Designed miniproteins, single chains, continued (3). Designs and how they scored, part 1

Every score and structure here is a prediction.

Each design is a single chain, and the fold is of that chain. pLDDT is the mean over its residues in the fold that is shown.

## One batch from the design tools (miniprotein)

Design m8001
Fold by ESMFold2-Fast:
Structure m8001 (fold): chain A 91 residues (1-91)
Amino acid sequence: SSTLADLQARFLAVLAQIKRLRPDLAAQADAFAARVRAATSIDQLDAVLDELTAFITELEKANPKDRALILADASLGLLRMHLYVVKKELA
C-alpha cells in the first residue's frame, strides 16, 4: 500500500542519515535497509525498528556524547511516532 511505502521511505531516510553521519556503520545500515525494503507489513517495520533502536541505544551508552548517535536516536523516536499514528489510524 501507499502507507507502507511512505513508512518504508521514512525509515530508509533515517538509515541514510545514519550512514552519512557515521560511515563506519554503513554495513549495518545497509543490512537494516535491505530488511526495510523486504518488509510487507507495518508489523515487520516495527520489528526492524526495535532491533535498530536497540543497536543504536547500545552504541550511544558506550558513546554518550556522540552527536551522530544522539541525532539517530531522536530520528528513530520520530519514526516510531509515525508508525504508532499510522497503526492507530488503521485500527
Scores: mean pLDDT 89

Design m8002
Fold by ESMFold2-Fast:
Structure m8002 (fold): chain A 130 residues (1-130)
Amino acid sequence: MSEEEILEKFKEFVEEVYNDPRFASLHKLLDAEALKVPRFYDLFPDPVSLDTIMKNIEEGKYKSPEEFIRDLMRLILEALVVYREDDPRYEVAVALWNRFMEFIETELPELLPLVEQVGAEIAQEIAAIK
């Protein structure tokens, strides 16, 4: 599959997720100040939301599959790091991760190694700050 075809599938995936009311809490950036997370910007200097990803798609900013995967994984990890496991917003992030993995396994299985690589890189960045 071409990179252009992969990016079109990512656009369709994000449009589906954006229109799913289960993920409405992920549309806007996390309010780190209201959540009292003093090191949030140390962990996530360039935080992302679904609005950020949608805007980047509309403006043609994603030039490779890796750039899209990195932003989507950062969106998910922001919520998983900030919210407690008993918070409904943590469950929403887990649900998005599961939806994304199902999408990749079904539509773009050739990208599984890239998803694993990007995930490891972000985890290493977070571990270096903690």
Scores: mean pLDDT 79

Design m8003
Fold by ESMFold2-Fast:
Structure m8003 (fold): chain A 86 residues (1-86)
Amino acid sequence: SEEQREKLVKTALENARKAYELVSGKAREHIEEAIKYLEEFLKTGDKEVLRKAIEHLRKALEETTNPVAKSYLLLAIRQLEKALEL
């Protein structure tokens, strides 16, 4: 449902913001882009921006060595993949 999708995206946004606080450099830039796409989804409902958010979160995951940030990024990615299946 749209309500379940929106809840998943909001939770992914919270996890992305938590990861953002723990990282710097290229990882942080990728998370910032992902956050912008997630905020755009909440305004437009366009699923294509969720795919772009996932791509940026995956790039952030490759650019960080912080295990706590990696955990938040993986949670956000899984929540967004689940949102796309609804």
Scores: mean pLDDT 91

Design m8004
Fold by ESMFold2-Fast:
Structure m8004 (fold): chain A 85 residues (1-85)
Amino acid sequence: MIKEIYLELLKEKILKKHGNTERAKKAIENLEKNISGVSDEAVLKTLAVSVSKGNGEETEKYKEKLKKDEEFAREAAELLLKELE
């Protein structure tokens, strides 16, 4: 679930940046292949740390919220993607 939300947001970002082009389609295909090897736990941990700004207590709270709240997971993934730019 969380990995799928993150992947969907990355696809939207690629399409927004490159439009509906052959380059965007290839980038999305490569992204799907790369992300398939990443565990849901790894994505969850990365998002929780990003949202908490490295605060240990907040990281645990956000990790639990990310598991239960799909909307919050989407917001957290969007925040992480914005910070990586």
Scores: mean pLDDT 74

Design m8005
Fold by ESMFold2-Fast:
Structure m8005 (fold): chain A 94 residues (1-94)
Amino acid sequence: SMEELKKLYEEMGKIAQEILTNKNLSDEEIREKVKEILKLAEKFIELLEDENQKKTIQEKVDEVRKLLEENAPVSELLDALMDLLGEITKALKS
């Protein structure tokens, strides 16, 4: 499960790097890439054994999803995404 968690983390990181470095992405393309990260984050949650880590990361996933549904500004969406990825990073280092 740790190898699978690391693979999901690496995949999420690659998509996040694309969002942060590719200045040619439209707001819609950024939103679609954020949705891809959320799908990987849900798989990451399913593989976690720690219930507190699952809850914390799920709360961050729900925050990002709400911002997508409300068509929030990309800046707010990316701030919430960075918070999510920070919690995922903490879970891997624990």
Scores: mean pLDDT 89

Design m8006
Fold by ESMFold2-Fast:
Structure m8006 (fold): chain A 55 residues (1-55)
Amino acid sequence: SMEYQEKVGQVMLEVGEEYREYRAAHPDTPREEAEAYTMRLLNEKLEEVDKKMAE
């Protein structure tokens, strides 16, 4: 649905912003670890969207 697509788009923007903030706060973090953090965050936020859309 359009609502789901908009929610996913918003999650992608939020994850991108949080990734930039995380990198700024943790400049010594290896890229692989920062990417793993981003993937975990993305999956968690997408699961929340799926749960809300199921309600």
Scores: mean pLDDT 80

Design m8007
Fold by ESMFold2-Fast:
Structure m8007 (fold): chain A 85 residues (1-85)
Amino acid sequence: SMDDIKRKLGQVHVATVTAMDYISRGKYEEAVEVVLEAARYTENEKAIELAEKARELLKQGKTQEAVDLALEALQLSYDELQKQL
């Protein structure tokens, strides 16, 4: 429903603000976890895949690649929900 899409957009917005705050403070693990939770809430399979890959990249010490991928997951979630409005 339209209300479900608006709720999902609200969650992506909150996750974006929260993740950006964590990133600005060097808390990359917390940032990626927030993105993964938001992706799962939207049920966007591609966004979930990107966020899970970001988590794996962090385990490998590939911090910048992980952050870029996590932000891509948020942007994808936002764009797909906006198209449904």
Scores: mean pLDDT 89

Design m8008
Fold by ESMFold2-Fast:
Structure m8008 (fold): chain A 64 residues (1-64)
Amino acid sequence: LTPEEVERLKRIASGADGATPEEQREAAAYLLRKVAGLTDEQIGELLGVTPEEARRYIERAEAR
C-alpha cells in the first residue's frame, strides 16, 4: 500500500465521503491486514465479527 492509499482507506474507515458501515469495516479490515499484518482471527476479534467475515471484508476491499 502507498501512503496515499493508506490515507484514503483511513478516510473510508472513518465514514468520510458517504462510506456505508460495511465499507468502513472493509477498509478497516484491509488496513489491519496490510499495514498491521494481523490475521483474519485477530481482525475478527477487533471488529467483533467471525474470521470468515473478516476475510470477506478484506476480499471485497481488494476487489475495489
Scores: mean pLDDT 80

Design m8009
Fold by ESMFold2-Fast:
Structure m8009 (fold): chain A 65 residues (1-65)
Amino acid sequence: MEEMERAAEEARRAVRELAAATSPEEAEHALQTLEGTIEMAKKSTPEEGKEMLEKFRESALAALA
């Protein structure tokens, strides 16, 4: 649970960085950070938690679109 909470915090920061990106390189870096954070969280999270993490990722990306 603590690992999932840390991943959510890091994902929120990555989303904020992605929204603030002013160049393709910055946007790619922020997106890679978000994807990596979610992937790492999924490796240590039960199946039920993986669905919640994926829903969070979708919601965060939708908020930026």
Scores: mean pLDDT 68

Design m8010
Fold by ESMFold2-Fast:
Structure m8010 (fold): chain A 87 residues (1-87)
Amino acid sequence: SELIERAKELIEEAERLLREGDGEGAFRAAMEALKLLMKASEDLDVILHIIGGILRGIGLALEGDYMGAARVALETAKEALAKLEAQ
């Protein structure tokens, strides 16, 4: 799937940015990955998992915790990707 391959690239980008201390950049990349994974999924459980991670990440970003937001969004994206690849 083109959506899944692009999401994998964005997850790798988010991991690199997070290691470099760019929490805002990592959060943006992870959120784009989550958007693509949600579009690729027909499993309600996976979709709800993605939505939950998005809401938690946005909450942290609104408090100015972009490193925390990026970690939550990235972990959610990695878990969603694993579930989709197992299907």
Scores: mean pLDDT 89

Design m8011
Fold by ESMFold2-Fast:
Order: structure tokens, then sequence, then C-alpha cells
Structure m8011 (fold): chain A 98 residues (1-98)
């Protein structure tokens, strides 16, 4: 299975409320390992948002997700669309960590 297909499959499970905490951790690991392309970055932002909105992540998992999002924001800081998207998702992480 390709990285993109696996991220898409796990995101679909999140939307259906069927994703386990282990599958969410696997998705975070895939996001940590993923090549920083615009396509992967966009999918990572949407997957991260779905995980945050699920309310199932531990504080440690939210902190790991924040690190991934901050790294991608730095990588794509010159891309106004992706930078804005990551700023929005990071705001949601900070709210969830409050």
Amino acid sequence: MSLLEKIAQLTAKLEEGKASREEMRELIELMEEAEPTPEIASLTAFGAQAMIESGKLSREELERLKEVLERLRETFKDDPMLSSLFDAVLAKVDEALA
C-alpha cells in the first residue's frame, strides 16, 4: 500500500469513528516519516484535523502531532495556502491541549 493510500484509508476510518488509538498513532508515525511534498502536507493537515476533532488523542499524541505540524509549517512557510492551513490546525491543537 502506498503512503498516500494508507493515510487516506486511516482518515476514512477516522471519519467513520472506527479508528483505534493505535491506528491514530500509526497515522502520526506516517506523518512524521512522510516526504514533505505539498500533496503529503495537505493530506497531513486534513488527517491531523480529523484526529484532533475525534477527541481520542492523548496529550502526548497531541504534542507529537503539534511537532509534525510545526515542522511542516516551517517547511512550507513560503507557501501562503499551506502555511495558513497549518496555522489553523495548530490553533486547534493548542485548544485541545488547553
Scores: mean pLDDT 79

Design m8012
Fold by ESMFold2-Fast:
Structure m8012 (fold): chain A 80 residues (1-80)
Amino acid sequence: SVEEKGEIISRGNEIVKEAMELRQEAKKAGDVDKEKKYTEVLVYLSDALGEIFRLASEGAPVEEMRAILEEAEKKFEEVK
C-alpha cells in the first residue's frame, strides 16, 4: 500500500539520521575507528534508500522494499 511504502521510506530516513548523529558523536570524541564505520554504513544506507526509491517509482511490490530496509537495519545494528 501507499501507507506501507511511506512507512518504509520514513524508517529508512530515521536510520540515516541516527547514523549521521552517531558519526558526529564519534568525530567529536576523536574515535577515528567508529567515525570510519559510521561513514561506511552511511554510504551503504544511502545506496539502499536509492534502491527503495527506484523500486517505489517502478511500482514494485512492498515486500521488495521491505527486504532492502531489513538488510539496511541489520547492517546498521552490526556497527552500533
Scores: mean pLDDT 87

Design m8013
Fold by ESMFold2-Fast:
Structure m8013 (fold): chain A 90 residues (1-90)
Amino acid sequence: MEKREELLDLEVEYLLQLKEGKIDRSLFERARELALELPDIGSEERTKLVIKRLEELIADPSLSEEEKKELQEVIEDIKKEMAERKELLA
């Protein structure tokens, strides 16, 4: 569970950086390493866990209004992409 939690946190951080037009290769490489060490997790299941993690972060009252808006936009983008992938795979 510790490695899975770390992977989810890294994927969230990576998505937030991509939203800002940044890319941190070290976060990407670490996430890939963890993914290889964990049992096979389907992309849909992993995406749902990432969304849940982001929703939990938005519920944190310590976050600024700007941070909450950014997280909400990331969640919306992920849900849209997930719905599109589901339609394409039929």
Scores: mean pLDDT 65

Design m8014
Fold by ESMFold2-Fast:
Structure m8014 (fold): chain A 73 residues (1-73)
Amino acid sequence: SKEVEKLRKEGEKLLEEMEKIAGKRFYELVYDPEVQAKMTPESAKAAVETLKKNLEEGEKLLKEAKEIEKKLE
């Protein structure tokens, strides 16, 4: 459906951002494209929310790591 397509596209954007911050290997291990293809609107929305939470957590860890690196010099 159109709703699933929209949510799938949003999930793909989030995966691309995860690839930038965590590397390609990370998203390949935690997110299965076959699962994405079988998604309903509800499951797609839940997956997108999970990806957002994981990205936010990853960004926090990256900021913390950068602050530590800057202090250690």
Scores: mean pLDDT 64

Design m8015
Fold by ESMFold2-Fast:
Structure m8015 (fold): chain A 65 residues (1-65)
Amino acid sequence: GAAEQARRRLAENAAAAVLLAGGSEELAKEVADLILQGRYEEAARLMESLGTTIGRAAAHELRKL
């Protein structure tokens, strides 16, 4: 459904942001998997752990959900 597609797109965008910020492929996959599970706070914490502006911005957006 539309919600499933939106969540998948969010996971893909977050994974791309991890890689763009210099994170590992393993971290990108973990963040994507957490988002697909609806575990947004845990995904946000991992995004913040990147120590980048992109990671902090992504964490802020995830916490709004």
Scores: mean pLDDT 84

Design m8016
Fold by ESMFold2-Fast:
Structure m8016 (fold): chain A 77 residues (1-77)
Amino acid sequence: IQKLIEELKELVKDDEESLELLKKAEEAYKNKDLESFSKTLAELAKRIDESDLSEEKKVEAKLLLKKAHLEALQKYN
């Protein structure tokens, strides 16, 4: 999970709002709050789509978000 978050930070580093949402998702994950984590990842995906990031970076970031969500769900099952 931590490696996925670091890769996401690198991809979205030019969009401050995406970085803040990613930080919020990290805190939810540390607190074992899967509901807030999932909700924040969905908000982050929408923000990434609305950002000025390149289409390629948006696609890659959304794939990493899906992977992070699945890994979190597996850890708590």
Scores: mean pLDDT 79

Design m8017
Fold by ESMFold2-Fast:
Structure m8017 (fold): chain A 122 residues (1-122)
Amino acid sequence: APARVLVLDDSVEALERIASALRAAGYDVATAGSPAEALAQLARERFDVALVDGVLPDAAGRDVIAEIRARRPDIVLIALTGSTSEEVRQAYLDAGADAVVQKPMPMETLLAVVDALLARHA
């Protein structure tokens, strides 16, 4: 079966762009517009990857990453952040993210990170 990806972002435009690119690459994609929706989907279905954007600058995304990691120790977690701060990057990694990707990014960069982490996790 294709790898299954959950994308959490508060921007409908960002969700549609990321989901479209992942589906074109052959992934099965679910989207969530809020942390509550993302956590509800994770409770009902298995995902191989979760991509988490900060719904508020950095703190909310970090808390969501920590919650997902606590519930799903096996999931690949990628944080998407607009911050250039090394402190913010390290905070996401400390919360349990496998990678941190800075926005704005080319979709090819995001796909390469997803592909690399899934290959390592197999």
Scores: mean pLDDT 82

Design m8018
Fold by ESMFold2-Fast:
Structure m8018 (fold): chain A 81 residues (1-81)
Amino acid sequence: MPSKEEALKYLEEKKEELLKKAEEIPDPVTRAQAITWIEYATEELKKAIEEGKLSPEEILKRVEEMEKLVEELAETSLARS
């Protein structure tokens, strides 16, 4: 089982990746929305990890959901632009 420290490090690394991906979104409004969502979701997930409420599998699932949402926003931006 990953330690709390390992889970937080993993989340921080994924946050960096998602923020870089969001910065590549061509529509400024969608980009701002994606960045705000990543920051909000990451902060909430950090709190849950610190409280020990999530298993490693749940953390991975939450990160995958965040990745999917960011990708969906990027695709929507491309369709509009």
Scores: mean pLDDT 76

Design m8019
Fold by ESMFold2-Fast:
Structure m8019 (fold): chain A 68 residues (1-68)
Amino acid sequence: SDIETYAEALAKLSAMAESSEESAALAAKYASLPATLAATADEEQLLEYLRLTAEKLGLDIAAYLELL
């Protein structure tokens, strides 16, 4: 399901960011938003949200997004 897919992408982002306290804080902040967005947003909006979140965290997740 879309919710499970986005939750897994965020889990991967959080794991990749765990070496930085700032990145971990941003990942935690954004992890709470997709549940709300998934209730009201389409798939395109959720994918854009994940992409922007990755950019803010300084993570390269292109390969992970392609697997979703």
Scores: mean pLDDT 56

Design m8020
Fold by ESMFold2-Fast:
Structure m8020 (fold): chain A 74 residues (1-74)
Amino acid sequence: SMAAAEAAALAEAERLIAEGERALKQSDYDTAIALYREAIRVLEAAGSDSPRARALRAEAEAGLQLAQTFKASA
């Protein structure tokens, strides 16, 4: 079902964001950037505008910006 596919995509995005946060804490900015970009791709493919999907997109986009900023300042 579309609901099950959406739930799976949101769970995958949440895991990718958590992995990105771990990479960011380790100053592995290239890995963090790749993980946040993959989370955004998964969310875009899901096409959901639910409150959870919007929150995950905002979190992934914020993480991506932070990782790119730290990489540029390194």
Scores: mean pLDDT 89

Design m8021
Fold by ESMFold2-Fast:
Structure m8021 (fold): chain A 96 residues (1-96)
Amino acid sequence: MPPELTLEELRSLSEEEFLKLLSEEAREKLERAQKIAEELAEKVKEGIEEAKEAAELLLKEVQKAYETSKSPEELAEGLYKAAEEAKKLYEEKLKK
């Protein structure tokens, strides 16, 4: 059996090393999650308050994914869901 990765090892993996452990579908989901996170980070730097709240949710859900995920693939799915939820919150707060 392959050795089970610890949460500390998962957190210490570089982006390239993490991607090597994933299926192509999981890599595509993670790439989409990274693009959402980068877009939110840029909007936070621009001083958009709604983006700050979405980024705080993203960080919380990312931490939860790292704490609850038992595999690199499960972590990638958790990160993707975290990014989608943060994006949804940001879009909902912009609707007035």
Scores: mean pLDDT 72

Design m8022
Fold by ESMFold2-Fast:
Structure m8022 (fold): chain A 96 residues (1-96)
Amino acid sequence: SKDEEKADENFKKALELAKQGRIDEAADYAYEAVLSYTKAILESENAKEAKEKLLKLRNFLATLPDEVFRKLIEKYGEELTLEIMKAELYGLSLIS
């Protein structure tokens, strides 16, 4: 989907900015990636697609450098919690 493509692009940008020590900007792009991944999950028509996209979101969060993840929580922690919870609950709702 377009949202999944945007998520992947923002994730790559976040990692490149992190390599450059631009942690604040990396966190902003990481946040945009989360928003795009969660939107893609919510637009999934079946449990398999939702699960695959949810695993991508979880892997993305696990792969973020610690400095970027800390800045992400500092700037967007409340909004992130809400978006991730929405995606997780939606994924669970599709399981028979």
Scores: mean pLDDT 83

Design m8023
Fold by ESMFold2-Fast:
Structure m8023 (fold): chain A 86 residues (1-86)
Amino acid sequence: MLKKAIEEALKEVRKAIEELKKNGDLDSAKKAEEALKEVEKNMDDVLKLTEDLIKKYGAKTEEELKKAAKAAVQGFMYRVYKEKEA
């Protein structure tokens, strides 16, 4: 079930990347695509981050689980952005 929440968060990121490409912001789109690939490659780490957030803050509803998953994905992508900046 946590994988489904993470999948939904990744779907939102993919949609944002498509909008960046449509607007001609190819540099931002490329960085986001690279970060997304790293999230997909490291799904176990993202799952663990989501579990840690749930354990620390608690999640009582599916909406709270989705919020934790989004926070974990965003946090992981932020680390990737830092590593991939030239």
Scores: mean pLDDT 76

Design m8024
Fold by ESMFold2-Fast:
Structure m8024 (fold): chain A 90 residues (1-90)
Amino acid sequence: VEEKVEELFERFTALLDRFARVEGDPLLADVLLGLARIAYGVSKLTKDPEFFLKQLKKLAEQLLSLSTDPAIKAEAQALIAEIEKVLSEI
């Protein structure tokens, strides 16, 4: 599960970088990334990967609602689906 958690976090980080570049909102991207980093730190301290995955899903859903770019929306939807799949296996 740890490798999959790292993979999903990396995918979210890459998606935020793309969002900042394409939609020109680096401050919003930085806020969402900061919230993800805090959730990840809490998850590591508490040994609770489910907590992180649930928080990451909420942040990806926020990105999906805020984005106007169809490609970013599609990637956010794909990330949410993969997070839900991993959560179902825990």
Scores: mean pLDDT 84

Design m8025
Fold by ESMFold2-Fast:
Structure m8025 (fold): chain A 83 residues (1-83)
Amino acid sequence: MTEEEVRKMTEEQIEQLIRELAYKGASEEDILKLMKIAIKVFEERLNNDPSLTPAQKAAAITAFAIRLIGAYLDGLLERKKAE
């Protein structure tokens, strides 16, 4: 997945993609790279919002990272049930 493709996706679409890739048995390295790109893209979106304080941006980035980890774990658990 390219950075340009991730920039066109919603947060929910990124979460679903990570969950599906984990379920399909994509490599951990590829999923981690996608998570890093997603966090970078989300941080850039937050930096374009002049109403957010640095503390609010940091909190939102942390929450999004936790959501991506959750999606990855959910995908892995579903994959184990399908085996």
Scores: mean pLDDT 84

Design m8026
Fold by ESMFold2-Fast:
Structure m8026 (fold): chain A 87 residues (1-87)
Amino acid sequence: ETVEESEEEIDGKKVKKVVITSPAPGRPGATLRITFYSFDEEKKVIIELDLIAPDGTVRRTTITLQWDEEKNRWVTTGVKEETLHLP
């Protein structure tokens, strides 16, 4: 398991990025990579869950959380699934 913290600029906005990489539970040879993007100005967090198979196929689930001022809590506003191949 590795944890890496960095800052990126996405669409002109400063974003804090945290990447956690570990062996995927119950899937021998696969890697689980979780990336958190914190958009402080927008009060938004994007979570990318990557399941990386031994052949380089990536199954990505992207979850978008937005702070709701009326509910005073984080609310899930989007869930997206996609399949990618790492070069």
Scores: mean pLDDT 76

Design m8027
Fold by ESMFold2-Fast:
Structure m8027 (fold): chain A 86 residues (1-86)
Amino acid sequence: MVLSIKVTIIRSPGEPPVAIDKVTLEEPQEVTVKVTSSLSGSRTITFFSKDKVVETAALIPNEPTTVTWELYIDGKLAASGTAVLQ
């Protein structure tokens, strides 16, 4: 089975989420996504995945910042990325 996870952020409450990355998994697994910003610190979301598109959202202030994200599968780092926001 294939699961797609979109890593999304929100710049202001009520605004639509902005996708900063996408990860595809081959089978359902326990997934933890950690999103870190120098402005707002880190947010961690853990969920069990199934054949669905799942979105994770973190509120990042509307200021120039660098956002890093890490995706863990069964406690192991599987994917990571960095987005520069202006």
Scores: mean pLDDT 63

Design m8028
Fold by ESMFold2-Fast:
Structure m8028 (fold): chain A 86 residues (1-86)
Amino acid sequence: SVAKRLEELKKNLSEEEFKLKVAEEEMIQEAARILEELGAEVSDEKHQELVDLIRTYALKLANAQSEEERERVREEFRAAIREILA
């Protein structure tokens, strides 16, 4: 499960690396959920755009200093994914 994987990562990574990995997993799960909801097909070009978007927003999420900032990053990411997949 994702929860058990995150627990294992916490043991083996620095706090910063763990935060980034948690953010990446969160962004990957949200992208997968949106893809499932929309039944969207992703071209090779859009796939690279999605990968870049996940990396960009994961870094923003990991570096956010408050829960309010983290929620804004999550909202922006969800909107950006839906826009790419439309």
Scores: mean pLDDT 78

Design m8029
Fold by ESMFold2-Fast:
Formats: sequence, C-alpha cells, structure tokens
Structure m8029 (fold): chain A 89 residues (1-89)
Amino acid sequence: AIQVTATAKETDSLEVEVTMTFTPAKSPSDVAVLLRNESGELIESTVVPHSATTVTFKFTAKEPGKYTITNIVSGADGEAVASAEAVVR
C-alpha cells in the first residue's frame, strides 16, 4: 500500500509551502491536493503527477488564518490520505 506524509509551512507573506513524502513509490499515481481555509471552504484544488518520492508545491493565501491541506494519493497499490495544517499570519 502507498503511504504518504505531509507537512506545511508559511514561507513568505500569505505563501504556504507543502511538502509530501511517499513510501513506497512503486506505482505512478496522481496526487489530489485540496486547500481549505479556516471555515472549511475549499479555496484551491489541483492534481500533481506522482513521479518522485517527494513533491513540493506552494499556495498563495488571500488572507491570514489557519489553512488545512489534504493530499490524496491513489494508484494500483491502493489509496492514502494525509493532512497538514499551516497558520498564515
């Protein structure tokens, strides 16, 4: 089964960097990325190709607050979900 871990941090004013790590990278899969604001509203979603053990991407928030990033990995070996939280000030 695919395993995934995720971390998120604020890098610049209103900018959030998300890093995801996958084990094992046996099967290529797409990674769905869902960004939610503090009220739980979905503000961004994207799909990133899984061709490496680690994937990093950035979001620009429109306002300060707590953001939740949910990452869904699916492939022939199964599905894994990881969530990370970032506080933008």
Scores: mean pLDDT 68

Design m8030
Fold by ESMFold2-Fast:
Structure m8030 (fold): chain A 55 residues (1-55)
Amino acid sequence: MEEELQRRQRLADFHRRAAEVAEESLKTNKGLPPEQQAALRAVIERHRAEAEALR
């Protein structure tokens, strides 16, 4: 039980951090073309959804 919870927690934390890094890239690099901004937003959404699904 605890082993499964720890594995889920680590994976959720990974996805949460990945989303945060992508958000920072989007905020700090305002010169990104719209296509790349859309790609980063998709990556953020995917990682957030994965993190929530693991809770």
Scores: mean pLDDT 78

Design m8031
Fold by ESMFold2-Fast:
Structure m8031 (fold): chain A 89 residues (1-89)
Amino acid sequence: DAVVNEAIELLQKAIELAKQGKLEEAKKYGVEGLRLNVVYFRRLRLEDLAERFEKYIEVIENSTDAETIIRVSQEAIDLLNQAVEEARA
């Protein structure tokens, strides 16, 4: 799914930027990737996933450390990969 793949790429970029200490850029990419998924999940009526990703956005926006951005972005990627596999099974 093109939307999910684009969101994963944005989240992977957020992780890379956070590892480089570029926290403000990492937050921008992370939030954008998460927002794409919130819109996508709501179109599919997956409200629980949409709410979870909105909470992830709040955590990233309020984070002061790279570890939080990396953790939340990775959790989101893992959930997206799980959702894609379940939809294809």
Scores: mean pLDDT 83

Design m8032
Fold by ESMFold2-Fast:
Structure m8032 (fold): chain A 94 residues (1-94)
Amino acid sequence: HMERVAREIKREIVASYPELKDVSIETIRKALEEAIKNVAEKYGLDEEEIRQILVDGIFRFGLAGAIHRLIEKYGAQAANDLVEEIIKRLKEAK
């Protein structure tokens, strides 16, 4: 599941952040898992629920659609924190 999410994230983000082109799928998957854990702890959310929304959302609607679903479920602040944490971790990992 999460490897597929990591591949879609790489595809969509690399166009906006070319410096992330050489980041591995495994690095993206690890960054995503850590970001989910941190946001879940911060907002008192279930990690598996966030993971499932990302898997279903990204696969059906792409990254923008997955973000929209997170906003609807958890609010804009939690959704934005998750996206920002992922991008920050990816930039630090390269």
Scores: mean pLDDT 78

Design m8033
Fold by ESMFold2-Fast:
Structure m8033 (fold): chain A 100 residues (1-100)
Amino acid sequence: SMEERLKLAEELAKKIAQSILSLSEEELERRARKLQPTLDKMADKLKGDEKAMIDFLLEAYAYLAGVSEEDREKLKSLSIEEKKFVLETVQKELLAAEAA
């Protein structure tokens, strides 16, 4: 159902945000540094494709969070609007934690 899909998206977003927030500053920097070569390669290829950029950013956050392969497949199964909701929710949770 639509309600079950929304609950799945919210669950995945909270899991990602909480996993990132539980990392030490050193571990977060280490994981971010590992992403940099991929970000540099993909930036030009994804430029102007909003859907591909949303998918890429969501995968980057999933990598930082250490999300399981099963949960990555669940993320991939979401619609682009549901993926955008997850991305916005993750970003909101991370910003709220910095403001606290």
Scores: mean pLDDT 81

Design m8034
Fold by ESMFold2-Fast:
Formats: C-alpha cells, structure tokens, sequence
Structure m8034 (fold): chain A 71 residues (1-71)
C-alpha cells in the first residue's frame, strides 16, 4: 500500500467522522454509529498504509463520537 492509499483512507475517514458528528448533533444515534464505524475503518486503513498522522486524527474523532453515543 502506498502513500496515496493512506491519504485516501484518511480522507474517507475524515468525511465519515464529519457525517457522524452531524448525525449526533441531530440526535440520529443510528446514523452517527454507522458513520463512526466507517471513520474507524478509515483510520485503521490509513495507519496500515503508514499515514500515522491522518489515521490517528480520524481515530480520535471516531472515538469522541462513540463516547458521546454512550451518553
């Protein structure tokens, strides 16, 4: 996997995290959970491709959404 794969994965994860955050603000817990899971997948893919910075940023955002869903 090359640098472009890691950048694409981080970008997809960032978009999913953004959608999860918006769904959570609207009280749509189901949609927020689905997008938070997609953001987590994007973070893992980015980290696996060597994009540590992008992957860690996405992972943090996905975790924050998941913690708020539990409240």
Amino acid sequence: MDASDGEAAAKAGEEAARKAEEALKKGDIQTATEYANLAGDGAVAALSAGNDEGGLRVAKRAREVAEKIKA
Scores: mean pLDDT 81

